# Designed miniproteins, single chains, continued (4), part 28

Each design is a single chain, and the fold is of that chain. pLDDT is the mean over its residues in the fold that is shown.

## One batch from the design tools (miniprotein)

Design m12952
Fold by ESMFold2-Fast:
Structure m12952 (fold): chain A 89 residues (1-89)
Amino acid sequence: SRAAMLAAGAAADRATAEALLEEVERKIEEARRHGVTPELERELVRLLVAAALALIALEFLAGKDHPEVVALRERYRRLKAEADAIIAE
């Protein structure tokens, strides 16, 4: 059914967003331990853009007010703020 296909798509986009945010978190910890290189900065920016796109797709499929979407969006905002602060140091 179309509803089952949309639910499967939302689950895939959620898994993608979670994985990308975990990778951002790992790269932030790498930056804190070893310092920010231009390559690590570029990688953080790429990962944050990819996570934002996955979240936009998830919001479209699951709804912007879905509790899981809200939680991932807040996690994205927090990690983006942390990355921006580390890059600005």
Scores: mean pLDDT 84

Design m12953
Fold by ESMFold2-Fast:
Structure m12953 (fold): chain A 87 residues (1-87)
Amino acid sequence: SKLDEAKERLEELRKKMEEYIAQGMPASTVALAAGSEIQALMDELEIPQEVRREVAELLHRGAAADDAEVVLAAFEEAGRLVLETLE
């Protein structure tokens, strides 16, 4: 199902972000890379415009924080909104 595929892709993205952070990649770079992947996922799943706006706001806040934990939390919340839309 779309929900199961989205869950798998978001979990893989989260692990990738954690690996990049562990390798010393800047939080802003990790946030931009993750933002790109979530945007691609939303395009493929035809997520409603209202949810896309909320996700974009969360992703922007995450990228601006320059803190790895804040970035991860923001992208986790963005992923949660996408999954709720597919339920």
Scores: mean pLDDT 79

Design m12954
Fold by ESMFold2-Fast:
Structure m12954 (fold): chain A 87 residues (1-87)
Amino acid sequence: LSDVQIEALVRDLVEFLKTLSPEQQAAVLEALRTFVTDPEKGKAALDEIAKTLTPEQAEALRNIVKALSTLTPEQKERVVKAVEEAL
């Protein structure tokens, strides 16, 4: 992804997280941190969280995870840190 696409992804993620309850937001952030270091474990955690969301929120999360999966580990860390700073 280009820097513009990474910035757009950060924006989309922040807006998505703001639609969640504080507890759901914390769970997603924890799963995203895990996804940076252990993609399989992080994805499994995100898939479980998606089951607790509305269909629209679950679709948004799936699209975000798909986009994150195309990133390098360094880019994933950059996105997660930028999202945490924006919250």
Scores: mean pLDDT 82

Design m12955
Fold by ESMFold2-Fast:
Structure m12955 (fold): chain A 68 residues (1-68)
Amino acid sequence: LSEEQRKEIIKLMKEAFGLSEELVERILETNSVDELIQTLRQMQQSSRDLGDEERAKLTEKMLEILES
């Protein structure tokens, strides 16, 4: 990930999941990009199933960045 992509993912994860910046940094360091994509796709589907349109939108933005 570029530094710009990393900053945007941190911002979006904080907004979508209420995580601290420190926790998001650790998630990015301990997971591969492929693992993050799989997790976010599952979270996007769960958000849609629950009617959480805002969370689904945020996870979609994160997926677009990671798949760039």
Scores: mean pLDDT 81

Design m12956
Fold by ESMFold2-Fast:
Structure m12956 (fold): chain A 75 residues (1-75)
Amino acid sequence: SSRELYEKLREALENEDVKKALELLDELLAELEKKAAASEVKVAPEVKAQIEKEYELIRKLLETEGTKAVIEKSL
């Protein structure tokens, strides 16, 4: 589930495991895309594009600035 993936992502960030955090972000995006495709409610293309951009930004922060930058900017 997306909740279990999110919990694993938090653990990876706390352990400073950038590689694992990136893998878990990709899995979370895949689960989100799967749920959107299966949904009876059509998600606006603009909303999907915004979510994809936010995930890409988090991935770039992990690759360039590390786990602390992601923790600082996450809610």
Scores: mean pLDDT 71

Design m12957
Fold by ESMFold2-Fast:
Structure m12957 (fold): chain A 96 residues (1-96)
Amino acid sequence: SFEEEKKEAIKKFEENLEKLAKEEKVSVEEVYKKLKEELIKQLRETAEEFEKLGKEELAEEFRKLAEELESLEPKEAIKLYMERLLKEIKEEREKE
């Protein structure tokens, strides 16, 4: 099921972040915080590029996502983003 695939993908992602935190000698929370900051930056930069291309609706969608993620704790922000990516991938595959 998609729910099982989503859960397994998120679990593997979390395990990889725990390994990275151990190698960098930082907390898992610090890794999530850094990822959240980088992700929000990328989303805002993507929104600016879509605005330059005249794609205002897409630009606003990315800005809203960045604002939503900014309001969440780092781990929850990353999980929400992963869940949305996995849902988009599933929906695109089902259209084919």
Scores: mean pLDDT 79

Design m12958
Fold by ESMFold2-Fast:
Structure m12958 (fold): chain A 130 residues (1-130)
Amino acid sequence: MPEITIREGKLEDVPKVVDLILEELKSKGVEPGVSRETEIKVLTSLVRDKSIKILLALVGDEIVGVAVARLEGDTLVVEYLAVREEYRGKGVGKLLMEEIRKLAKELGAKKIRIVSYDEDGNRKVETIDL
């Protein structure tokens, strides 16, 4: 298997990040409620304002996983955690979670809250105490 690397996302990565998030939501039957163009505009603004952090999992130059996180008080909120379908079960999500835990500790967070969707499209929230 090609080596999986993690890096922080940049402004130029936002369109590909949005594409992966929308693909993940659609795979679970979740209609995004906003256009691709609107989501790109929103995430671009939040990255510019340093209101969110993006973590990318890469195989070479290909983005195979993303996490979008923001600090809310003492909690690091992971608004999106998505892994490309072909790379599921290969440890991508585990590597992203390890980097999320490191980020939370660096920012002085006491908790991590993960927002996800189940296979039926129901919103789920998991809280991890640090």
Scores: mean pLDDT 83

Design m12959
Fold by ESMFold2-Fast:
Structure m12959 (fold): chain A 91 residues (1-91)
Amino acid sequence: SPISDVDVAAAMVLLSLAVLLTAAKNGKPVAPEDIRRLGDRALAVMAAADAARARELGRAAIALLEEIAALSDAASAAAARAEVERLRAAL
């Protein structure tokens, strides 16, 4: 089937989280505001998606956020953990 707007939005969320993870792996600061904004975007895309797409996006986003939390300072790690819990509640 053709790529839907939801599929594009999901890919953009995951790419943005992967960019933040790459920054964290390189010892670059990751802003808590960027983590929270991507959590909000992931939840919005999941709400617009069918159940299978929502679960796939949610699980992938959680995995990336858990890695970001492990590599970040206390404030960004706390933001990432909060977004993990919000996404788990939406699954």
Scores: mean pLDDT 89

Design m12960
Fold by ESMFold2-Fast:
Structure m12960 (fold): chain A 82 residues (1-82)
Amino acid sequence: SPEKALEAFRKALEAVKAGNRDEAIKYLQEAIKILEEMEDTPEARRALGHARAALRNLQKGGTDEQVIKAVEEAIEEVEKLL
C-alpha cells in the first residue's frame, strides 16, 4: 500500500539523519519490497527508481545529502498515490 511505503521511507529518512545507515538500508529494502508488490504506475516506478538510488548510495558510502534527497524524491512520488 502507498501508506506502508510512505511509513518505511519516513523511517529510512529518520535513520539516515540519525547516522544509523544499517537501519536506513533495512527500511529502504522494506519500502522497495512494498513498491514492487504495488500496481505498476508511473509514480510507483519513479519512487522505485529513487529508492534504489538511495539504497545504492548507502551501500557505496555516498553522502547523507545524496541519500536524503533520493528518499525525499521517493516520498514525493508515493504521496501522489494517496
Scores: mean pLDDT 86

Design m12961
Fold by ESMFold2-Fast:
Structure m12961 (fold): chain A 79 residues (1-79)
Amino acid sequence: MVEEVRERAQRIVEEAKKALGEAFEEVVAIGLSLPDDATLEEIREAIREALGDRLSEEEIELGAEAVSALRMLADIDAA
């Protein structure tokens, strides 16, 4: 159900906040500046271009997943 998907998305966002700390806000700002239909790959690429020198590959991947999860939550709330 939509509620279970929402719960999973929220968990991804919480884990990303823990892992990224201060960088989480920058990652979200970068990700949300992309078009609403941006793919996970495009989000990951944008984060790598802006923060690749400061974040590990694992952190970039987690950040992209969190941005995707935030977009999914917004879409669920709009539906």
Scores: mean pLDDT 79

Design m12962
Fold by ESMFold2-Fast:
Structure m12962 (fold): chain A 95 residues (1-95)
Amino acid sequence: SMEQVRQGLQQLRDLYQETLDRMKTASPAEQRQLFHQLEERVLDILGTMDLSDPQASLLVQGLMGLRWLYSRGKLSLTEYVQQSLQLIQQLLDQL
């Protein structure tokens, strides 16, 4: 439902914001640990969402695209987290 998608997006927004805030004072090693924890928690939240929903589908496609850019060295870790947060916020604003 739209309400379940909204709840998932809100959880993801809070998670990415918390991660971004922690990364600002973190060493490179701590940033890698935060990224690993972020990825695990994102998968858990996505697993609760109906991915047949258009907004949930756009989220997954957008996050996969940003992760690919990060993996190719086109985005820093901080830029990846920031742009993922922006995508989540944009999708929430459309609900």
Scores: mean pLDDT 87

Design m12963
Fold by ESMFold2-Fast:
Structure m12963 (fold): chain A 100 residues (1-100)
Amino acid sequence: MEEIKELAKKYLEALEKKDFATAREIRKKLRELSIKETEKSLSPELVELVKQYLATTPPEDITAEKVREAMLKAGYSEEEAEKAVQLVTSLVNQQRLAQR
């Protein structure tokens, strides 16, 4: 968490200084760390459920509302549902960027 906060501050500073090369590298690091920290903050069972959901659901059908509803119906807390939504959104965006 601390590493993400420090990188986020450096990212904003790079943007203010118009150092877009540094900003791009920091953004990549922030995305990787955000995914890693979100996975660490969730139970292994919830992380597996998220990965299974991504593997079995078409990307167009993956929405924040559907993920949240699925988590709540499975008995997870609202906070865990929000973290699962963040993880799903990050992984879907990373996959779309990789595929172009």
Scores: mean pLDDT 72

Design m12964
Fold by ESMFold2-Fast:
Structure m12964 (fold): chain A 73 residues (1-73)
Amino acid sequence: DEEKRIKAMIEYATILAKIALKSLGKTVKSIEIRVEGDTVTVIATGDDGTHVAVTIKGSEVEISVGKTEEEAL
């Protein structure tokens, strides 16, 4: 089911974003989730303003880090 698949992708991307921030020694302050068709993007923001963006599309997973949302995307 498409709904179950999207939910699983959201959970996976969220876990990856949180782990990435924690691996950098940052505390998670906020999480933003974006779903567009078959693409899931999760943006985790640390307490110091560090942004981690995890994008899942099909079999592709991209993880980016920036000081701003724009730099992480």
Scores: mean pLDDT 81

Design m12965
Fold by ESMFold2-Fast:
Formats: C-alpha cells, structure tokens, sequence
Structure m12965 (fold): chain A 88 residues (1-88)
C-alpha cells in the first residue's frame, strides 16, 4: 500500500514522500562524508544537526488516514521510513 507522508517546519521538506525523505538523509550524509573543506563540513554538520534537532517533523499515514508513526529530524525520519517500507 502507498504511504502518505507529511512534513512540517521547513517549507522545503513539506509534503515529502518516504522515499524522498530517505534520499535526503542519505544524500546529506554522503555529502558530509565526501567533503574535505573544513568550512563546508562545519556548515553541513550544523545544517544536519539543525534538521535532526527537530526542525523537521515527519508524520506518516496509511491509505485510511490512520497514523503509522511520527519522527523528528532527518535521522528519525529515515529510520521510520525504512521500517515502514520494510513492513510493506
């Protein structure tokens, strides 16, 4: 079944689907892992920390609009999406 995802806080990540939420977390971590400039790394770490600190709230519903889970920050959103997709 298709999952409905809602994100609040950051307007840029509002209405993010589960696959997009997972991709964003993976992309952010990949960029941080491959970046060698100390200033850029600090900026990415601050941005990732701000996202993970709850600037992003993700809520997932099933096809009947029943709440399946909530997550705060990017890392929790990724974990929630991975767990829900694994159970599908």
Amino acid sequence: AELTVESEGDPEVRDLDPEQARLLVETARANLASETDPSVRKALEIALLAGEAGGLRTTVYNKNNELLGEARGLEEAKKLMDELYEKL
Scores: mean pLDDT 58

Design m12966
Fold by ESMFold2-Fast:
Structure m12966 (fold): chain A 72 residues (1-72)
Amino acid sequence: MELSEEELYKIYAVMVAQHEVAERLEAAGITELDPEEEKRLAEEIEKRAEEIIEKGKYTLEEFEALKEERAK
């Protein structure tokens, strides 16, 4: 059950995208979402994760640091 570096990178990219969306919702004071809004956010997360992967914006070490921050 080992993930390749590419698979791990994709997982981290999704996690970063999810965290970015969560922070934005908290900043806007949004604590509850309807199903349609949840669907739109899921699409946004996928698109953002693809952007992170495409640009190679983060190293794996940077992703690990962000993952620890997201655990709050």
Scores: mean pLDDT 71

Design m12967
Fold by ESMFold2-Fast:
Structure m12967 (fold): chain A 87 residues (1-87)
Amino acid sequence: DAAVEAFVEALRAKVSAEKGPEAGEAWARAARVQARLLAVAERVGDDVVAAIAEPLEAEALATHDPDDLEVQTAVAEEVVRRAEELA
């Protein structure tokens, strides 16, 4: 999706300018995962995605800071991976 890639590149550039290239890549990664999560939810349903996400989010919250972008993105990536296997 050209619109998603344009948004991701704009976000990477903005965050890289403000916080450095590592932060820019972290936010670009998060944006791509969010786009994939929305796409897979359209195919399998929000309830299926929630059922996969709930135990993974609970485990992450038990061991990590809930506001850690890298942890949130890794959890979302695993949710997308499992949901895509069902689609």
Scores: mean pLDDT 79

Design m12968
Fold by ESMFold2-Fast:
Structure m12968 (fold): chain A 66 residues (1-66)
Amino acid sequence: EEELLKRWTPEQIEKFEELLKRIREKLKNGEPLSEFEQEFLEKIRQAALSDNEEATKIMDEIIEKL
């Protein structure tokens, strides 16, 4: 994950961290996630379960949506 973040611009990293923080706060408070936020979490979960090459491709797709 950290090595993937090194490929991204500082702005993309900031947006990624801000989105994750927002999702975590919503989940902790029992607030509903938007469709975009649900897709974002699902892609992160898929990346975590995938081989390194497939995980990299999934993470690149996530970044394209930021």
Scores: mean pLDDT 72

Design m12969
Fold by ESMFold2-Fast:
Structure m12969 (fold): chain A 74 residues (1-74)
Amino acid sequence: SEEEREKANKHLQKAVEHLKKSNGPLEESLPHLKKAREHAQKALEYYKKAGLPQATIERARQIMLNAEQQISKL
């Protein structure tokens, strides 16, 4: 539904914002990376509920994986 798409878009935006804030020291970056992962996961879930194409779902997953990879490097 459109409402589910809107929720997904808001979560995706929050994930990107937190990812941008993760460029600082470990203590500041880790909470932002965790929030980016959580919001990207929520975006992925809502995009699936909205029945959007796999390509759109993959974009949310890629952001989630990026956050996870950044966490693994800290």
Scores: mean pLDDT 83

Design m12970
Fold by ESMFold2-Fast:
Parts: C-alpha cells; structure tokens; sequence
Structure m12970 (fold): chain A 61 residues (1-61)
C-alpha cells in the first residue's frame, strides 16, 4: 500500500538532485512542508529531508 508513496519519495529525492526539487515538492506536498524540505536540502541534510517526507506521507495514510 505504501508503494505509491515510496515511489513519490524516491522521485522527489531525484528531482532535488536535478535542481527541480522545490517545484516537485510543492506539487506533491503542502507549501509549508515543501519549504522545510528545501531548507534541509540547502543545508545538506538529505537524511533529515527524507525522514520528513516519509513521516509526512506515512501520516497522511
């Protein structure tokens, strides 16, 4: 059941590396969460960004 959310999570991370992370995050996540993820990415904390995305998507389920 979480396969769809897992896929979106992986795609979001890939987009961040390509420089389209903020735009993609805003599309799949709320503006507030997207901003927090972007902030973590800018600081180089990819692990924290991944955790935040996972918790947010899992909580929605």
Amino acid sequence: LDELFRRAEDELIEAIDAGKGPEMAREWLDPETAEQVTKLVEQGDYEKAKKLVRERTDAAL
Scores: mean pLDDT 66

Design m12971
Fold by ESMFold2-Fast:
Structure m12971 (fold): chain A 80 residues (1-80)
Amino acid sequence: MSDAQRQALANAFQAFMVSQGQAPIPLASIMNLFDRMDAEGISVASLAAMDDAQIDALAARLGVAPATMRSVAAFARSQV
């Protein structure tokens, strides 16, 4: 994924968080998370097919809060 594509996706996710009444996380933190997911071969879109147990396991592996990863999964499901 290009840096421009990652930034566009991160901006879209941040806007999604605000639309859901959630406090947005910093753009740099979102981009860092998406970079780490990409390094593991995991696309944001692939989270749409994951259940809560898979999402929580992924959050633990990537060192992020389960709530954050569940928000990314909800965003992914909104894009399908």
Scores: mean pLDDT 80

Design m12972
Fold by ESMFold2-Fast:
Structure m12972 (fold): chain A 83 residues (1-83)
Amino acid sequence: SEEDQLRAYGLYSEIVQAIREAGMEDDPEVQALIAELNRAIQNRDFEGAIKTMKELAELAKKKGKEELAELIEERRRELERIA
């Protein structure tokens, strides 16, 4: 629904802000996954959005950003409740 899509964009905005605060906004791998997440939400592809959030969290862990990874996983769980 449009309401669920708006809530998903709320989660997206929180993830983008957290990435910026963690200093990862200029990472090309992060930029690619954020673009993929945005497209999935625009298309109401919540399965794709959940998958991309998992990939973002894994990338954050790989780069030693454990708090960022935890935040992304929390937002992913919130999206799973909406979808």
Scores: mean pLDDT 87

Design m12973
Fold by ESMFold2-Fast:
Structure m12973 (fold): chain A 90 residues (1-90)
Amino acid sequence: MEEEEQQRRKEEVERLLKEIEDTFRALQKHSDSDVLVSTGQKLRLIGIGIEARRRGFESLAALVDTVLKNPNLTEEEFNELLEKARKEEE
Protein backbone atom coordinates (compact mmCIF):
# COMPACT_ATOMS: atom_id res chain seq x y z
CA MET A 1 0.00 0.00 0.00
CA GLU A 2 1.11 3.64 0.51
CA GLU A 3 4.10 2.79 2.78
CA GLU A 4 5.19 -0.06 0.45
CA GLU A 5 4.92 2.28 -2.56
CA GLN A 6 7.09 4.89 -0.79
CA GLN A 7 9.75 2.25 0.06
CA ARG A 8 9.78 0.86 -3.52
CA ARG A 9 10.06 4.42 -4.88
CA LYS A 10 13.02 5.17 -2.56
CA GLU A 11 14.79 1.94 -3.60
CA GLU A 12 14.33 2.68 -7.33
CA VAL A 13 15.45 6.32 -6.89
CA GLU A 14 18.63 5.22 -5.04
CA ARG A 15 19.34 2.53 -7.68
CA LEU A 16 19.01 5.02 -10.56
CA LEU A 17 21.07 7.64 -8.67
CA LYS A 18 23.89 5.08 -8.28
CA GLU A 19 23.71 4.20 -12.00
CA ILE A 20 23.86 7.92 -12.92
CA GLU A 21 26.82 8.48 -10.54
CA ASP A 22 28.74 5.45 -11.89
CA THR A 23 28.15 6.54 -15.50
CA PHE A 24 29.21 10.14 -14.71
CA ARG A 25 32.43 8.91 -13.09
CA ALA A 26 33.15 6.73 -16.15
CA LEU A 27 32.60 9.74 -18.46
CA GLN A 28 34.96 11.87 -16.33
CA LYS A 29 37.65 9.14 -16.48
CA HIS A 30 37.41 8.93 -20.29
CA SER A 31 37.56 12.35 -21.97
CA ASP A 32 35.97 13.36 -25.30
CA SER A 33 39.32 12.45 -26.94
CA ASP A 34 38.36 8.76 -26.36
CA VAL A 35 35.24 9.02 -28.53
CA LEU A 36 34.21 5.33 -28.62
CA VAL A 37 34.29 4.92 -24.81
CA SER A 38 32.59 8.28 -24.14
CA THR A 39 29.87 7.53 -26.74
CA GLY A 40 29.05 4.22 -25.01
CA GLN A 41 28.75 5.92 -21.61
CA LYS A 42 26.57 8.73 -23.07
CA LEU A 43 24.23 6.12 -24.61
CA ARG A 44 24.00 4.37 -21.22
CA LEU A 45 23.15 7.69 -19.53
CA ILE A 46 20.45 8.40 -22.16
CA GLY A 47 18.91 4.99 -21.37
CA ILE A 48 18.89 5.78 -17.63
CA GLY A 49 17.18 9.13 -18.36
CA ILE A 50 14.47 7.44 -20.45
CA GLU A 51 13.81 4.91 -17.64
CA ALA A 52 13.65 7.73 -15.05
CA ARG A 53 11.09 9.65 -17.16
CA ARG A 54 9.05 6.46 -17.78
CA ARG A 55 8.87 5.89 -14.00
CA GLY A 56 7.95 9.54 -13.31
CA PHE A 57 11.29 10.46 -11.69
CA GLU A 58 11.50 13.85 -13.44
CA SER A 59 14.32 15.15 -11.17
CA LEU A 60 16.50 12.15 -12.09
CA ALA A 61 15.73 12.67 -15.80
CA ALA A 62 16.70 16.36 -15.42
CA LEU A 63 19.97 15.34 -13.71
CA VAL A 64 20.80 13.01 -16.64
CA ASP A 65 19.98 15.79 -19.15
CA THR A 66 22.24 18.24 -17.25
CA VAL A 67 25.17 15.76 -17.25
CA LEU A 68 24.75 15.09 -21.00
CA LYS A 69 24.64 18.85 -21.84
CA ASN A 70 27.59 19.81 -19.59
CA PRO A 71 30.71 17.73 -20.46
CA ASN A 72 32.87 19.91 -18.14
CA LEU A 73 30.63 19.40 -15.08
CA THR A 74 32.85 18.94 -11.99
CA GLU A 75 32.41 16.15 -9.42
CA GLU A 76 31.46 18.82 -6.82
CA GLU A 77 28.77 20.33 -9.10
CA PHE A 78 27.52 16.83 -9.97
CA ASN A 79 27.25 15.84 -6.27
CA GLU A 80 25.19 18.98 -5.53
CA LEU A 81 22.81 18.13 -8.41
CA LEU A 82 22.65 14.47 -7.27
CA GLU A 83 21.58 15.49 -3.74
CA LYS A 84 19.03 17.96 -5.13
CA ALA A 85 17.50 15.24 -7.35
CA ARG A 86 17.37 12.80 -4.40
CA LYS A 87 15.54 15.37 -2.21
CA GLU A 88 13.06 16.29 -4.98
CA GLU A 89 12.11 12.58 -5.41
CA GLU A 90 11.78 12.09 -1.62
Scores: mean pLDDT 76

Design m12974
Fold by ESMFold2-Fast:
Structure m12974 (fold): chain A 68 residues (1-68)
Amino acid sequence: MKKLEETRKRLEEIFRKVKEAVENGDLQKAVEILKEAGFDITEEDVPGLVETWERRQAEEARLAAKRA
């Protein structure tokens, strides 16, 4: 499904940018990126959201690694 793949790709790009902002210590930038993407979120929510994404990505990476 093209629409689902496009949504997934867009979310992945947003997650990457948010993680980069968090690693730079710029939580305000991370919140701005998320709000522009349609997420209702605050600075306090950002670390928990990033942790959830990283856990999911790690699981997906394990599945991909088994293919290699």
Scores: mean pLDDT 73

Design m12975
Fold by ESMFold2-Fast:
Structure m12975 (fold): chain A 73 residues (1-73)
Amino acid sequence: DVKQKVIAQLEKIRDYALSKGDDSTAITIDSLIAYVQSEDDIQKITAALQTMAAAEKDPGIKAGLQQMIDILQ
């Protein structure tokens, strides 16, 4: 299940953000997890991940988001 893989990876990125004290990024990722759980359109999920990846400055988080985008495309 592609959605379950995306959610599991987002949860890992959230935990990483929390470990660095980046609560604002963790909250944004939790909102994205809720969106992915509610959305069945893979193109819309991919667009949401692309939007977050484009705004992200942490190279580890950005790379994790890009890896998920590559799996969905």
Scores: mean pLDDT 82

Design m12976
Fold by ESMFold2-Fast:
Structure m12976 (fold): chain A 68 residues (1-68)
Amino acid sequence: SMEEELKRLREEAERSRRLLDEYNEKSREIEEKYKKEGRFREGALESAGYGVLAIGYASTALSLEKEA
């Protein structure tokens, strides 16, 4: 039903929001870790990778929220 589809979209949006938060946190933790080690370039590259994943999940959440 339409109601079941809307519920599914909302649940998927919530999962994407949680993954967004998780990857933003990983990005921050990796940057901080490599900064403490003086490995700024490696930290920036790996942190950027997690940041791109976070942006992907943010985009997915917004799209699902628009459809719900």
Scores: mean pLDDT 83

Design m12977
Fold by ESMFold2-Fast:
Structure m12977 (fold): chain A 120 residues (1-120)
Amino acid sequence: MKEKIIKAAIDILSLFTLENLEEVRKLTPQELVDIAKEILEKYGLDPSAQGIVDLFREVIDMLEEAGLVTPATREIRAALDRLFAGEPTDEKVGEFLRGLATPYGALAATEIIHRLKKLL
C-alpha cells in the first residue's frame, strides 16, 4: 500500500516539475484533476476528488513522521487545510493542482519528489 501511495504522488507531482511547467500550464484545472484521477486508478487507489486529497494528506503525514519536512511540505499542508476544510470537489482539487503550476510550485514539487523517493 505505502509504495503505491508514494509512487502515485510522485507521478502527480512530476506533472509540476520545472521541465514540465510549460506543458502543465496549458492544461485546464479539470484536465489536471482528470490526469490525477487516472494516476490514482493506475495504482488501484480511489480515483475521486477525496482520493486525491487523501493521497496528498497521507504523503505529507509520511514525510512529517520521517522528519523530512521542508517549507514546501508545510505550504502544501496549509493549502490542504484551507481548501479542504469542507468536502473535496473537482473544482477545489483543480484549484489546488493549478496552484502547483507556478515556478515556486515546480520547485516545491521537485523537493517533495526527492524526499518521497527517500521513503522507497
Scores: mean pLDDT 85

Design m12978
Fold by ESMFold2-Fast:
Structure m12978 (fold): chain A 76 residues (1-76)
Amino acid sequence: MSAEELARLIAEIEEAIRLLEEGRYEEAKQMLVDLAKRADPPIAEELLYAAELALTDPEKAIRVLRGLAEFLRLLQ
C-alpha cells in the first residue's frame, strides 16, 4: 500500500467513525464495505467486522475503527 493510499484509507476510516457518531449507521456500514474491497486482507477483515457491528453495536464499531486508524498512523 502506498503512502497516499494509506493516508486516504485513514481519512475514510475517520469519516466512517464520524458517520457512526452522528447515528448514520447504514451510510457508515456501506462506506466500510466499500473500503474493505480495496484494502489488504488483514485491514479488510477489520473493516468488514466494523461494518457488521455498525447497525448492532455502533460503539464497538467505533472502538475497532479507532484502534485500526491508530495502528495505520503508526505506519506513516
Scores: mean pLDDT 85

Design m12979
Fold by ESMFold2-Fast:
Structure m12979 (fold): chain A 68 residues (1-68)
Amino acid sequence: SPLSVEELLKEFIERATAELKKAGVEIKFTEDGEVEVKGEIKTPTGTWTPEQIKEEIKKALEYIRSLE
């Protein structure tokens, strides 16, 4: 059965929170769709800043909300 947009958002939020926590990043989602990011992901070629992580999460949320 097709998942509702609400179910897809919930699953994404839960999985993103768990995976980013493993990388040392904490995220919190608000009821109005805003996201708070704390921490950075350090890689050999650079650092993903909280702002970059926040923008990627926002893009994913907007994509899921656009699904019919």
Scores: mean pLDDT 76

Design m12980
Fold by ESMFold2-Fast:
Structure m12980 (fold): chain A 77 residues (1-77)
Amino acid sequence: SSSLERDIQIGLLAMSASVLDLAYSRTENPEVKKILEQGRDLYLQAIKALEAGDVASADKLIAQAKELLKKENKLVE
């Protein structure tokens, strides 16, 4: 059901945000920290959008987080 799918998506986003928060605490690179913090905040905003029933805003926020986090991979050498 759409309700169950939403609950699963919220759970997965919460887990992703927690993983990014852990990564933030473990890096000393300020540029990487900024990307991880912004990615986490976008996922948390997406959760709030889903809880409000705003799927379109949630999808945009998730896409922004994923695009931003791809930049992190380029900075980690």
Scores: mean pLDDT 83

Design m12981
Fold by ESMFold2-Fast:
Structure m12981 (fold): chain A 65 residues (1-65)
Amino acid sequence: EVEELLDEAVRIADSIPDEFERGVAYIVVGVHNAVAKNAKTDEEKLEHARDAVEQVRRIAERSRA
């Protein structure tokens, strides 16, 4: 579940055509992955994984506008 969400965030990042925005998206995924791994509860891990997907989607949207 958490891994699936982080994998989705990576797939969205891979789809970003702008190299700079794609790089920013990968950094966002990396930070949220690190925070999720260090979270104390499964709910916190899931929340951080969802945040990664949401932020990467926003980067992808603005990159295509």
Scores: mean pLDDT 77

Design m12982
Fold by ESMFold2-Fast:
Structure m12982 (fold): chain A 87 residues (1-87)
Amino acid sequence: SSLEEKLKEILEEMKKLAEELREAIKAGDLQTAEELLRRMQELAREAHDLVRENDETSPEVQRLLVEMLTLVSEAKAELDKAKQAAA
């Protein structure tokens, strides 16, 4: 479906942002890492809004949403850990 295709595109963008976030953490650029996390959170919200407006959700749509939430959760945890280590 077009919804599944849009969600896959959002997920791929989020995966790229997660990689950039890890690179920013490795470089000690926590400000950039925080900005990247915010972008990931905005994309996850956009995905949630798209799904909420569509009554024909598939198991694949639910799986994609879970992966997005997991990416945000993992990115936040990695950033929080990096901030603790830098303190």
Scores: mean pLDDT 86

Design m12983
Fold by ESMFold2-Fast:
Structure m12983 (fold): chain A 87 residues (1-87)
Amino acid sequence: ASVAEIMAHLATATAWAAVTLGDEVAEKLGRIAGEGLGLSEEQIELAVKVGLELAPEFAELAKKEGEVAAVQRVYDRALKRIKEELE
């Protein structure tokens, strides 16, 4: 997978964790997961930031369409945004 795809997965997981556990816990878990994935500090910070910013959208989609649909739609949005921020 590309770095952008790995970062988009981290952002999506961070969004889910923020909705489930709160922003502070999600940020800490996202940083740990990003380090385990071999991402740089800058890549981790961007992915976590994007995930936290997408958490409200994740919550709305999960309520309306279910969690699986929320994961897919938030991943697509995170990937687009991460690609835009990298170039």
Scores: mean pLDDT 88

Design m12984
Fold by ESMFold2-Fast:
Structure m12984 (fold): chain A 83 residues (1-83)
Amino acid sequence: MKELEEAEKYEEEAEKLLAEAERLLAQGDFAGAIEALRKAMEYGTKSVEKYKKAGLEDKARELRDKLGKRVTDLLNRIAAGVT
């Protein structure tokens, strides 16, 4: 199913961008970390939407919750790291 394949690709991209945000945060690049998080949220939203179109509503909710928790954790770490 094309929607499922696209959902998985967007999920992978969101995870890569979250890893990039963590790397930038570790380097003290808070602006870069925020930019990577914004892109991760965009791809995560696209992934969730594609899972819904594939009829996988429960998986879409689980992914939304998982990504939301990771984004919240990173935002809290950025806020704690800003001087």
Scores: mean pLDDT 83

Design m12985
Fold by ESMFold2-Fast:
Structure m12985 (fold): chain A 60 residues (1-60)
Amino acid sequence: DTEAERQRKKEEEERMKSIIDLMENAVELAQMASESDPETAKKYLEQLRKVQAELGELIE
């Protein structure tokens, strides 16, 4: 079914985009944490853990 194929492709594209966006955010948060004061780094690491949890759900 052409409609089913197009729908599935859209879902895969959206999921892939979400995964890529989260991965890019995780990389930025890790880099910012490494460049920040310990107190500020702790906040970035907390955000990174949340992003990692979301990635874990999507990648399963």
Scores: mean pLDDT 80

Design m12986
Fold by ESMFold2-Fast:
Structure m12986 (fold): chain A 70 residues (1-70)
Amino acid sequence: KVEELRKKAREAVKAGNPDEAIRLYLQAVEAEAPDDAEKYRQGLIELSEEAKKNGLDDAAERFRQRAEAL
């Protein structure tokens, strides 16, 4: 279940849909460790790096800003 949500989040990143990716990743973190804000932050940073690797600079910046706000 959690693994499937993470896969969908990464696919949303590649599709240029950061809002959908954040929503799916949040669901994955809530299912695995609902009170772990640091794990959520680290996951957003990883999604930011994935977005940057795929040339989605705007998405990468949005993920990084959200992680910094935590």
Scores: mean pLDDT 75

